# Designs tried in a protein design run: designed miniproteins, single chains, continued (3). Part 87

Each design is a single chain, and the fold is of that chain. pLDDT is the mean over its residues in the fold that is shown.

## One batch from the design tools (miniprotein)

Design m11009
Fold by ESMFold2-Fast:
Formats: sequence, structure tokens, C-alpha cells
Structure m11009 (fold): chain A 98 residues (1-98)
Amino acid sequence: PALAHSSLEAYARAVEEELRRAEEVVKNSPEELRKLYEEAKKSRRSLYNAAAITAARYLELGDEKAAKEALEAAANNDVIKLRELELEAEEKVKEALE
């Protein structure tokens, strides 16, 4: 069975909101990270979205190096490295939330 229309719409809005928040975090980051972000935008949309969200999470955790690696992975089409960083970021956020 398909999701109810209202549930699907709410989910889509949540994803768009998270992406917009991630983009604002990256835009306020150091110049080197902003340059990598612009290069990541040239990759596939799904790869770009994952990189932007992952980089924002690392920046909020204070890990600028990992944020840079996420954007570089997307720019280099390194899907495996980006997925590894994404999963690590999720675990670190989980630990921070207790």
C-alpha cells in the first residue's frame, strides 16, 4: 500500500527543510568548505544532498575535517566514502542526543 498523501507531503517537507538548514550551515562555513560545496553541487543530486546534510551535521558537531571530507567525496563521486561518513555522522548525533 502507498503512503497517505498527507504523510508523504509532510515527509517531503521535512526533507526539504533539513536540506535548506544544511545549506545555510555550509554557506556560513570557511571559504575552503564553501568551494568544496560548490563542486559537490555539480555531482548527482542525490550525492549532493547526502554530502550537504552530512557536512552540516559534522560542522554542528565541530568536526570541520569530516565535513570537508564529505564534500570532497561528493565532488569526486566517491559514493562509498560519502556513505561511510554519513553513517558515522548519524551515530555521533545519536550519541550526542543520549
Scores: mean pLDDT 73

Design m11010
Fold by ESMFold2-Fast:
Structure m11010 (fold): chain A 61 residues (1-61)
Amino acid sequence: SAAERAKTLTASDFKVGDRVRTLSGLEGVVAKIVNDNLIVLELPSGQKIGVTPTDIERKIE
């Protein structure tokens, strides 16, 4: 079997409603996937931010 390295996250790894944590330590919910390089997250404050998939550390489920 091929040894797998840590997978780089892409937009296809996410869906609207996913809870995620960014590399900067922010947590939010995916509100919209605009394209392969832009995901809109809604923060607990209600603020929305644009991030790239690679700025997301992991999904929280």
Scores: mean pLDDT 75

Design m11011
Fold by ESMFold2-Fast:
Structure m11011 (fold): chain A 88 residues (1-88)
Amino acid sequence: MEERRKKAEEAAKEINKLIDEAVTLHQEKGFDEAIKKVNELIKKAEELRKDPDTRAAGAAGLSKANVLLKQIEADRKKFEEERKKLEE
């Protein structure tokens, strides 16, 4: 019982750490690294969803990762367009 609770807490902590790292990279305009971190988050969240004890953390992680990925990709496209205008 205590092991299951600790497992859920560890899962939530790991998900939050990956989210924070991705958000930090996005804010620093490290778009490729941020996308890599979000993909890592998605993979981890999908694994967590397979286990009933960590399913809630996995589902929350996937939801947040999907929103972050869309935002980072949109911002990266805008940044790349601006860079191409400067080089041309």
Scores: mean pLDDT 80

Design m11012
Fold by ESMFold2-Fast:
Structure m11012 (fold): chain A 85 residues (1-85)
Amino acid sequence: SSASGAITVLGETLRSVKEFVAKGDREGAIETLEKGLAGAKKLDVSEEAKKITVEALEEALRLVKEGRFEEAIEILEKALKELMK
């Protein structure tokens, strides 16, 4: 589907971010989000799916850098649910 690649990238990034946050590894969470964002920008998906994915990853990266881990996870979960409609 036009959103399938975006769902995969966001889902894998969210899972990895949750694992690094649970371990107290802020640097690992940042690296995961940066890799997810680079991958999202290369996706051959609908413009809407790409925008939702890129904007969510950019906002989550900002929040993680500020130590706002719960809010970062929430934004990624909301974006994933939007793509899965």
Scores: mean pLDDT 86

Design m11013
Fold by ESMFold2-Fast:
Structure m11013 (fold): chain A 69 residues (1-69)
Amino acid sequence: GKVETKVPEQKTKEELAEKVTELVLEAMKNEKDRADAIGEILNDVYEKYPEWFDEAYKKAAEAAKKLEE
């Protein structure tokens, strides 16, 4: 199925980081579309929340690394 790549409106930097992490981890479960989905998620975050991008990216990247062998 298609992975959700649009980040809903978030009110805090912490809520954004948690939601981005959730979406990235869901994308990691889809081997075929994984890289494209992650790219779309990160681009959406950068467009909507440029000031919070670094924190959200860091949290999502840390979670994604835990899924690699």
Scores: mean pLDDT 76

Design m11014
Fold by ESMFold2-Fast:
Parts: C-alpha cells; sequence; structure tokens
Structure m11014 (fold): chain A 56 residues (1-56)
C-alpha cells in the first residue's frame, strides 16, 4: 500500500536502529534517508527498494 508520512518516519527509525544493532550505522542511516525521500515524493517503489536494502 501507499506509505504515509508516519509510517515512513517509523520505518526510517527502524532502519537506523537496525543498522546500529548490526554494527552498520552508515547502512541504517542511508536506508533511512532513502526511505524518507521516497515517502516525501510519494514514490512507493523507491520506498520498497530502500526497505529491501535495509533488510538485506
Amino acid sequence: GALDEKKAEEAAKNARLAGEMLGRPERGEQASKELLKAALAGDVDAAERASRRAGG
């Protein structure tokens, strides 16, 4: 479904936290930034791609 602003922010926080927990904060921060940019642009496909990169 479409990614709303609150879900985008929460997903971005989770991506950053996951990066820190895995000892890869740069990866989490990059995924967080990509996800927020995609959400602000309304680009669901870009948001999904950013989420996949954060998870593997």
Scores: mean pLDDT 68

Design m11015
Fold by ESMFold2-Fast:
Structure m11015 (fold): chain A 76 residues (1-76)
Amino acid sequence: DTAANQRKADDLIAQADALYAQARKRARELEELGRRMGEKISESSGRALLEGARDLLAKADRERDALLKQAQSIQA
């Protein structure tokens, strides 16, 4: 059923978008905190938070790509 497959693909895409948007918001918060901590406490502490933000986005990007690939496979 093409319509059911399209609906499932659309749901996966929406899930991927929501997941990445949430991760991006959290990463921005960590980046802001990291910048402030780097200036006021230590460059090392700030860098660790910025690395955490990058790792969070990288993980979300992999999860998003997996969901998008699954959606594409259903549509194929």
Scores: mean pLDDT 82

Design m11016
Fold by ESMFold2-Fast:
Structure m11016 (fold): chain A 80 residues (1-80)
Amino acid sequence: SKVMEVLEEALLEREKREKAIREEAKQNNMSEAEYKAALRKEGDRFIAELKERLRKAGVPEEEIEEIVAGFKEELEDRLA
């Protein structure tokens, strides 16, 4: 489905960016707070990009909101 293709691509990009954040955190001896802030910023970028890609793919707005809500909850759980 178009939704699955968009999700797969977006999740791969998120994984690459989060890996880069982890490497930067190691090199710069980031605090836990700084690291979590960087992950939140990436989460916000991911949500914005995902919304745009799903809209361009013709996914209904109600489904986009449900998908996005799930990822927002996942991020808060990971950062708790």
Scores: mean pLDDT 86

Design m11017
Fold by ESMFold2-Fast:
Structure m11017 (fold): chain A 67 residues (1-67)
Amino acid sequence: MAEAIDRLVRALFSGDVEEAKKALRELGYEVPDDATLEELRQKFAEYISNELREAVDAAFARLEKLR
C-alpha cells in the first residue's frame, strides 16, 4: 500500500498518467480511463486528506478511551 502511494506521487510528478491511474486503482479508487493528470492529482489530495483525518480521529478516540 505504501508502495502504491510512492508510485502515485512519482507518476504525478513525472506526468505519467497511466501509472498514476494504476496506482490510484490499487488504492481502491475508481478512475476513468480518460482521467486527466489534474483530476488524478485532485483524487490523490482527497485520499491524503481522508487518511490523515481518519488517523487523527482514531488517535483522539483512543485518548478519550484511556480512562
Scores: mean pLDDT 73

Design m11018
Fold by ESMFold2-Fast:
Structure m11018 (fold): chain A 100 residues (1-100)
Amino acid sequence: SLEEEIRELLEEIIEKLEELKKISDPALAQVLDQQIEMVKWLLETNNPAVIRQVLEEMIKAYEEYLKDPSLSPEQKELLKEIIELERRAIELAEELIRKQ
């Protein structure tokens, strides 16, 4: 189901955010902790309109982080993977909204 695919994507996003946190400095790790808690809240609310809105804002923030020259190549690759997973979750959330 679309709902199940969205749930699986959100869980994978949490896993990738935790991987990024492990290789990040304490300041970025604190921001990533807040992002992880936000995605966990999206899993609880299970509202596709809210999921779409919050993930769109997260992508904008992550695209700004990608411009930071202090980020390692490994951090940039994980961040790009997170952005792609979030874009996929948005696509499925939009499809679910259209079917409701």
Scores: mean pLDDT 88

Design m11019
Fold by ESMFold2-Fast:
Structure m11019 (fold): chain A 75 residues (1-75)
Amino acid sequence: SKEEEIEKLELEYLKQLLDLFIQMSDEMGKVIDEAIANKWSKEERDKRLDEVAEKGNKQVAELIKEHNERLQKIK
């Protein structure tokens, strides 16, 4: 049914969102580890964290777009 197709897509979407959040968390952790090891300035650390956040935000936006397009194509 359409209801089963929508439910399946919603669960897939939620899993993909969770995977992206885990990836962002891991990348931010690596930035913090490098900042500590290399004694980065606050400015350099914040810049690198902003780059991770910008990348993650773009990936989340694309996932939302893809999810909406899939919903529109349900027969």
Scores: mean pLDDT 87

Design m11020
Fold by ESMFold2-Fast:
Structure m11020 (fold): chain A 68 residues (1-68)
Amino acid sequence: MQELIDELVAAITPEHLDEEGRLTPEGRAIVDRFLEELRKYAREKLGLSDFEIEVYEALALIHAAVAA
């Protein structure tokens, strides 16, 4: 999993960011592809169900919201 995150970070180059540091459409497409690969990894390698993945994503969003 960490290797996939590191690969995503390496795949996003300066040309995938606009002048304000926001992802371009090409950068967003790369992120979306890696998120799908990450979900597939969680299902195939970690044995997590789609429900468990969604619960973890929901918990991460709740954590981000309360930390803000």
Scores: mean pLDDT 65

Design m11021
Fold by ESMFold2-Fast:
Structure m11021 (fold): chain A 92 residues (1-92)
Amino acid sequence: AAPITISDLKVPEEVKVGEKLIVSVNVSGAAPDTVLKAILSDANGKTVDEAESTSDTIEIEVKAPPGEYTVRVVAMDATSGAASEPKKVKVT
């Protein structure tokens, strides 16, 4: 299979506690078994919320307290993986 690449990570700049953070990406080289995982991390790199999807749109239910966070998407299949650059998001 071709190597997986992630591009065009789109994340809202702000989300409220208890709302869904909608994350969209463009993935090339994905196999039918490729799973996308969106990870919300705090300033220390600790994962606070995460969600998985088999589509290019991932919804994270935000349970993290108000603060500054980063979102990244990882794509994984049985043989390969890719990660996006992190984007900043504010939880209010």
Scores: mean pLDDT 80

Design m11022
Fold by ESMFold2-Fast:
Structure m11022 (fold): chain A 64 residues (1-64)
Amino acid sequence: MSPAELGELLSAFVRRHLAEHGRYPTPQELADFLRSQGVPQAIADAVAAAPNVNDAGVRAVVLA
């Protein structure tokens, strides 16, 4: 998956999560979503370990 495609998927997921739950996803929820999309476990683990969702998103795109 390209970094651009991953960025689009993350943006869509965050937007949907905000609409459904009224809050940003946690890094763990973002990591679980990425695992479901076939992102390697190492990247998902780095995302889950992020202190906040913005850092989690940056880690996902940079490590892809």
Scores: mean pLDDT 79

Design m11023
Fold by ESMFold2-Fast:
Structure m11023 (fold): chain A 70 residues (1-70)
Amino acid sequence: PAPPLSAEQRAAEAEFEARLAALRASRDAGEAALEATEGYRVTLTGERREEEDGRPVLLLDGEVTRPAAP
């Protein structure tokens, strides 16, 4: 007997959200440090969820931009 799909998807979603929250917190701290030290701006511009063998894979798009002309 296999578990219901909704239960597995909910577990995967919880893991995905936990990773996103941790990454966003780390990003905010790193972004502030980078801007203060290097004058660069770090931004997460995209997120994509993929699954392989029922395991969620987190793909993130980010940009590091130098504000040359503020």
Scores: mean pLDDT 61

Design m11024
Fold by ESMFold2-Fast:
Structure m11024 (fold): chain A 68 residues (1-68)
Amino acid sequence: MKLPSPEEMIDAVVELVNDPRVPEEKKKEILELAGKWIEADLAGDRETAARYGAEFAKLVEEVKKELE
């Protein structure tokens, strides 16, 4: 699976956080992973940022599948 770009991650966060069908607990999890990615990126830890990006992509795919 292709890792999401930072722009795709931001777009996914905005879309899912504003979707009333997404449970609040899933919204918190999405925001937490996005925050961890941003923190790692700001720290210059590209490897850790990429790992959080992969976890974020998996969570987004799972949530989108549940909205189907």
Scores: mean pLDDT 76

Design m11025
Fold by ESMFold2-Fast:
Structure m11025 (fold): chain A 90 residues (1-90)
Amino acid sequence: DEEKIKEIEEKLRKGLTAIRNKDKKTAIEYFTSLNLLSEEEVEELINEKDEAARNKKLGEIEERAFSLYPKEVREKRLKEEEEWRKKQLE
């Protein structure tokens, strides 16, 4: 599970970086390997001119990637994020 999570995170990071750099080939490779986006969806995302719309779609992709994690890992990360935010408010 741990190695699988790291593989998903690495591919997601590389795919997101490729989108920001307009590297269509690399973005297609990583997002299709994760079954998060089709080649056509990657093309549309790279060609999106509205930064707010693009960032919203990138956030949705990150949420979908998180759903690929085992339930226990997702619950642990959500709890750690909540505890981190609580600590920042004090």
Scores: mean pLDDT 76

Design m11026
Fold by ESMFold2-Fast:
Structure m11026 (fold): chain A 97 residues (1-97)
Amino acid sequence: SEKRKELVKKLLEKVREGTLTRQDIADFVKEVTGDDELAKLLASDEISFAKLRQLMEEKGLSGEDRLLVEVLANIALYVKAGINKETVERLLENLLG
């Protein structure tokens, strides 16, 4: 959707500025899904993908929303691990196609 593209573009701007945080990613998930539990999980120090997938199933997320959240969870881990911003930028750009 166009609103999702706008949110992805905002994250891209933060990546380019070197200001992207895991909380920014969590806020994106909350905006898209409306779910505080999913957002909190992505902002946590340890991301359990098993718990993430269970919550997405319990909340009845669409396949498209589930894929988006899983990509964002991986980006959150990359940010925590200090992976270079150019890699994170490419992953976000892929969400626009």
Scores: mean pLDDT 80

Design m11027
Fold by ESMFold2-Fast:
Formats: structure tokens, C-alpha cells, sequence
Structure m11027 (fold): chain A 120 residues (1-120)
């Protein structure tokens, strides 16, 4: 009865960036310095980057990065806009999350049918 989400651990920002090509759409779930470094590096490689977090202040200086504010009500409510897959938030090739957001990212990746990468 439990569907498995394909999950891979990555040990560095450079390792995570190596997984993606220019033009791929990547959703980053997190608000740490590593999440910011990943967003900057993926954008520099020509990937289309969207960041999602309860707090987006760390990303405020990033240009040409889409942003999704996650609700604090509950994990399902926080993931729901991405799981529903609107034209504006759907079409992702992968989800990358920091370990603190793994549960929320797992729900999102499962809803989108894409792999999850956890950035340690």
C-alpha cells in the first residue's frame, strides 16, 4: 500500500548541480545557506529554479528565481499548491530538499511523480 518515492542523497552543492542540465526545472525546498548556494549554482548552469520555504528572506537577493511561500498550517497544506500542479508550479523535473524539509519534499515529489534529492 505504500508507494515509494525515489530518493537519493547528495553530499554537496556541486554533486547536486552535476545531476541537472540547462533548461531543466528544479524545485528547491529549504531556507538554509546550502539551499541558496544550490539555487545560485543551478541558475548559473541555466536551469529554471523555483524555491519553496516558510521563510524566503535568504533568497531575496536572487534574481530570475521563482518563489513559493509554504503555509505553516500543516505539511499537507504546505505542499498542496505544488502537489495540485498548476501551470505556474507544475512541470518540474526534480525536487531537491535540505534534510529539515525532507518530509514536505517527499510529499511534493510523490505528488509530482519526480525524483527527490536530499542535500546533506
Amino acid sequence: MKRKVEKKNVNSVDEAVALFKAGQKVLIIGNSQKAKELAEALKAKGAKVTVASKKLGIFRDLKDVDRIVLSEDNALARALPVIAGSKDVGGFDAVVATPEEEETAGLVAKGLGVPLYVLN
Scores: mean pLDDT 71

Design m11028
Fold by ESMFold2-Fast:
Structure m11028 (fold): chain A 90 residues (1-90)
Amino acid sequence: MEDEERAQYLAKILAETLAKLTKEKSKGKSIEEAKKIAEKIGEDIAAQSEGVKVEVKVEAISDDTLKITVTVTLESGATGTATVEVKLDI
């Protein structure tokens, strides 16, 4: 697998995982709490990512929807970005 394809794949998997965990953990909470949960999960993922730079951006785009963008940079400098919108059970 080419490094750019690998970075893109990792970004997609991490964005989808973060969206799923945020939806599960934010059930019945406010959009502000859901955003904080997503940001914390993103920070935990970045801290555990050895040899890879992970950047997570979380935006509230409506009263019940978050936009999560994950950028992965490999040691080679190859970069991949994935964006997922998650509708929350708030």
Scores: mean pLDDT 85

Design m11029
Fold by ESMFold2-Fast:
Structure m11029 (fold): chain A 69 residues (1-69)
Amino acid sequence: MLDLSDVPEMAELTKQLALAAGLSPEQAEKVAQQVADELTDLIKQNGSLSQLDAVNIIEEAVEKGLKEA
């Protein structure tokens, strides 16, 4: 289970994955911030978040970023 202290690490992972997928540094940073905000909101609502749910959010955010780039 992830908590709020894991959000910065998940945001950095998202940024690295977005860059590896071909997004620009600016787009990768934007996607990472969107993931950080969404994970923070879900953890605040539910008290914790599963690793599977976090991975799905990261994957969807990167895919959406690629489509919008």
Scores: mean pLDDT 83

Design m11030
Fold by ESMFold2-Fast:
Structure m11030 (fold): chain A 94 residues (1-94)
Amino acid sequence: MLTTSLSATEVAVGGSVTLTHRSSEPLKGKTVQFWRLVDGRRELVGTEIMDENGEATLTLTDLTEADTGIYISQLLDEQGNVVEEGDGVLLTVV
């Protein structure tokens, strides 16, 4: 199972949230890109490597209302092509 998740879906301004891309397969060493989708726009928020537990994590700190949006993670091959995409999760910063 390929999943994008947040440590919290609602966070206060100045707070922190951890994004996690999970896979049931042992995808250690694969690259994951985390994207924020806001009003039809896509912004890269970070790139992480999957660990031995099938997880890639990115922590966002000092959040602002501009960090509100749908967060999606994408698994990349060695050439940088998207091979899998996790489900989008809405983060609200208030």
Scores: mean pLDDT 79

Design m11031
Fold by ESMFold2-Fast:
Structure m11031 (fold): chain A 70 residues (1-70)
Amino acid sequence: MLSQEELKQEILRLVREIVRLLEEYKKAPPEEQPAIRERIGELLRRVRELVEQLSPEAQKELEKQVAKIV
């Protein structure tokens, strides 16, 4: 099981990956866009699962870090 700090670091890693995929999606041909959407959806579901495991205090700290990425 992940600690609160490990959860935050994993979520930040996933958020960076989602941002990368969104940039790929904008540049992708229409035939490849559905596969990229599926990958983004999977990562967003994982982020939600991890966020639910965070304390309210850790969620506040994560919000500040995410704002620096997006």
Scores: mean pLDDT 82

Design m11032
Fold by ESMFold2-Fast:
Structure m11032 (fold): chain A 95 residues (1-95)
Amino acid sequence: PTFKFKVGDDTSFVEKYLKEKGTVLILEGYNSVHGIYIELELTFNEKGELVEIKFKLYVDGKLVGEVEGKDGKIEEALKKAKELLEKLAEEVKKK
């Protein structure tokens, strides 16, 4: 499966924003063949460190998975999001 992602303009703009307190980036991924939409919201502190993650997975317009993490739970949240995506990829591969 192939995902299409939207990211804001210009890499230099992203790097500048990562230095501002409370900066939020939203990444959207689409796979129309399998009816998959993902939304990933990343919050960074003034040092450019990831401090919050929100991940939502939709299949055929229905929310099927949601993961949130902050304050030292970022790694755990990323692992859960990866597991949801891997499970979905295996289901797609078997059909």
Scores: mean pLDDT 62

Design m11033
Fold by ESMFold2-Fast:
Structure m11033 (fold): chain A 96 residues (1-96)
Amino acid sequence: HMTEKERRELAKKFLDKFYDADKDGNGTLSLEEFKEFIDSLTEEERKALLDAINKKYNVNLTLDTPVEEIFKIIDKDGNGTITLEEFSDVLKVFTE
C-alpha cells in the first residue's frame, strides 16, 4: 500500500504532467494529448492511475486496456476532451 504522503505526491505529479501534455494551455486534454500524457508515465504510475479510475468509475481497467477506452471513461460529457476538473476528480481518490 502507498502511504498518504506518497499518494499526495503522485497526485501532484499527475497534475504537473497534465499541464505538460496540455499543449494549447486551455485546461483540457484531447485524445492525442492524453496519449502523450499516458506515454509519459512509468508502469507503476499507470497502474496507480488505473486503480484510481477503477475505484471512481467502478470499472476494471488494466495495463492492456487501450488508451482510447480509458479516455472515454474519464470524458463523461463525450466532448472529446478531458477537463482539469474531471481529471482532478480522479486524483481525489488518492487523498480519500
Scores: mean pLDDT 81

Design m11034
Fold by ESMFold2-Fast:
Structure m11034 (fold): chain A 84 residues (1-84)
Amino acid sequence: SMKLAYEQMKNEARALWNKALQTPDLAEQQALVEKAIQLYQQAYDAYSGLDKVRPSEEARQLAEEAKQLVKEIEEQAKRIFAEQ
C-alpha cells in the first residue's frame, strides 16, 4: 500500500514534469514544475511523520527518497526553466 501510493505520486509528478517540458507558456510551465515539487514535498512530510510515530524501514526509506527527489527536481528546474 505505502509503496504503491509512492509509485502513484512519482508517476503523477513525472506527468506534470513532462507536461511542463511541452508547455510554451512560461507561467504555466513554472506552475506545473511547482506542483511536481509539491508532490515530492508532501510525500516526504507524510513518510517522515509516519516514521516518527511508528518507525519502519519502509517509511524511513521512502521519506529519504522523496527528500532527495525534491532536491534533484529543484536543481533541474533551476537549470532548465531559468527565468527569462
Scores: mean pLDDT 76

Design m11035
Fold by ESMFold2-Fast:
Structure m11035 (fold): chain A 62 residues (1-62)
Amino acid sequence: HMETGELEVVDPATGARARAILTPDRLVVKELPDSPEARAFLQRLADALGKELVVERVVPLP
């Protein structure tokens, strides 16, 4: 079985937090901070895991 589950990701550049769900083929970001750096970080993470990045909602920076 592939690794699956919920995770919270903290962008080291902004401190913004994102909630995501790992599925076998996708990294589903439930709440993405409204930051191009946060999106880029999560895209790199998805690419490193061999998964497609899916963003459901963008939320304001804290």
Scores: mean pLDDT 73

Design m11036
Fold by ESMFold2-Fast:
Structure m11036 (fold): chain A 90 residues (1-90)
Amino acid sequence: GAAARQALLDEVRAFLSQDQSDQQVIDFAKEMADRLVAMGDEAPEVAREVAELALSTGTDKGKAFAEELLRYARKKDEAIGRAIEEALLK
């Protein structure tokens, strides 16, 4: 639903606006991968928006988060993984 999508995007934005350790980025990426899988049919589109948001920060942590998100999500769902990979490629 729209509220769940917006809440997830807001949480990702808030996380990436703070100084996070490498381990915190990994742990958050795993959590976000699980939450995206739970969203069902809307998950690939939301995953793309999450990856694009992370990359739009222009930071090393934003890129690391998007790469870790891809690593965990692709193991769980091919469509979610593909959406994140497309955001990372361009």
Scores: mean pLDDT 85

Design m11037
Fold by ESMFold2-Fast:
Structure m11037 (fold): chain A 93 residues (1-93)
Amino acid sequence: MLKAQPGSVAPLLEARARAEEARLEAMRAAGVDERELLTEAIEAQLRLNLIATLITEEGLSLEEAEAIVEERRAEIEEEARRIAEELLARAAA
């Protein structure tokens, strides 16, 4: 419904995903624990999914979407930790 310049969103989300992948690889190279790496990867994915949803479904700008993600940072971090713990528990079983 809103003309949120759809063609500009995909390249921005791809660039952010690539930056998160590079950050996670740097953390892995630095010897960061697998559990922490998994939690960081899940958090990055949750943030990107929320940004995409806010832009595509709600028609918000990237700046507005990022402001909402920042406001919900603690919730996203807690959710990522919970998902990581569940996945690791299943892998260990």
Scores: mean pLDDT 77

Design m11038
Fold by ESMFold2-Fast:
Structure m11038 (fold): chain A 69 residues (1-69)
Amino acid sequence: MITEEDVARLREALDAPREEALALLEELGLLERFEELYLGFVNAGFPEDLAFRMAMGILILDAEYEALQ
């Protein structure tokens, strides 16, 4: 179950080294969903840095929603 602490960690990961962000996503079971979102944005023509932030933003919103349940 995603917790408020996990949401805080995901937000911190936006400013962390990418390797640390990816390790956190793997720990939380979100890496596959991140990869799908990230590739979707890259294939849609968004720059890689923006695609990363957009994919992370969606995962953070999903995690916040789960933490409220």
Scores: mean pLDDT 83

Design m11039
Fold by ESMFold2-Fast:
Structure m11039 (fold): chain A 96 residues (1-96)
Amino acid sequence: DDLLQRAQQYRDRRDYRSAGRYYLSAAARYLRQGNYDEAIRLAQQAVDMALRGRDYGLASGAYRVLSTAYRRMGNFDRADQYRQLSRQYERLGSTL
C-alpha cells in the first residue's frame, strides 16, 4: 500500500503531521472497503501521529473514522465515545 509506505517514511523522519495524513487516508480507504479492523488500526496510528504533531483537526478526522468503523461493527458505545472525541478535537483545532 503506497499510502502506508509513505506514512511510515514520514513517521521515521518524525514528520508526524504528514505521517498522520497518510495513515488517515489509508484508514478511510479501508473503511470504504469494509475492512474495519485495518481501518481502526490505521486510524489509531493517525490519532497518535496527529497528537504528536499537534494537528487537532487531523486528530478529529481520525476519531471520526474510528467512530464510523465501530458503528459499522455494531459497537455503538465505542462509536459514541469516538464521536465525542472527534467533536472535542474539532473545536480545539478551530479555536485552539
Scores: mean pLDDT 89

Design m11040
Fold by ESMFold2-Fast:
Structure m11040 (fold): chain A 60 residues (1-60)
Amino acid sequence: MSPVTDDDVMNGMTSFMNDMGVSSDDRNRFMGRVRDMVRNNSMDVNSMRDMVNRVRDVSR
């Protein structure tokens, strides 16, 4: 089995954001954007990092 799915990516990002100290509300907002990007196959590492950094800065 190769069960790498959108949900696996979302779970990994949730764990990463929690490790960075992002609040649950901001995490949920960010995960919504990540899900949309994954659906559109527009997600890349740089865009992901930029989004996480922005959410972390706002949540601080």
Scores: mean pLDDT 62

Design m11041
Fold by ESMFold2-Fast:
Structure m11041 (fold): chain A 62 residues (1-62)
Amino acid sequence: SAADEELARQVEEHARGLAREGEKLSGLEARVEVEVTEESVHVRITIGDKVIEEDVPKSAKG
């Protein structure tokens, strides 16, 4: 749905911001992956050998 797409976009932008900060702190390149599930939007940020995962529920107060 449009609402799910909007949420996914917002989550991706937020994750990109976190990835940028992670790059500054670590000096390594970061990768961002976004997966949309039925209940949530899952984000995976990879910085070198580190993996950071976040879940944003679709019913979150936007």
Scores: mean pLDDT 77

Design m11042
Fold by ESMFold2-Fast:
Structure m11042 (fold): chain A 77 residues (1-77)
Amino acid sequence: EEGVKLLSEALKHYQEALRAYQAGDREKAIEHLRRSIELFEKAKEIFKQSDSPEAKRLQKYAETLIEEVRRLLEELE
């Protein structure tokens, strides 16, 4: 539950970052990307504490998105 809420919030920030980037607002894009990675990492740690197959899938999903966000931040900064 908490992990899913954090994952959802992270995804919203990630989408806002992409919108800001397309609008030419690099500063806002970077701000949202930084917030998204923070939330994805928190979600990952929560999912890591569960042995359920769903939690393991969501952990891997969060890990993949963290890598994508880091790559985008490196390209923008």
Scores: mean pLDDT 85

Design m11043
Fold by ESMFold2-Fast:
Structure m11043 (fold): chain A 58 residues (1-58)
Amino acid sequence: MKEILEKSKAELEKAYSPQMAKDLIDSLENMIRAIDRIISSTRAEIQRRNEELKRAAE
């Protein structure tokens, strides 16, 4: 019984804290959102340029 509690403490310490884990997850989610925005913007720009080139060639 007590040994289980001690193991739980060690695991929590190894996790460095719930706050740090939350901050890391939040930072990663924010980074993913930024990447998605960049990908969408870049795709739109590439398509726009390709369409302009195709229309100019016609």
Scores: mean pLDDT 73

Design m11044
Fold by ESMFold2-Fast:
Structure m11044 (fold): chain A 61 residues (1-61)
Amino acid sequence: SPSLEELKALLREVLPETLADALLAETERAIAQHPERAGEILANAKAMALALAADRRRFAA
């Protein structure tokens, strides 16, 4: 499962700072409320980040 550290690195690489910080904060909040689901929450956040990055590239071309 992706770690929070790996997610942070990915977000900073593929998304604007404001969006990366917002998604990271929401992911940390979700893990704090449901630590038993941390792996799924991290995987979902990574998938969302990649989808947002792909969508942004589509509209930049």
Scores: mean pLDDT 78

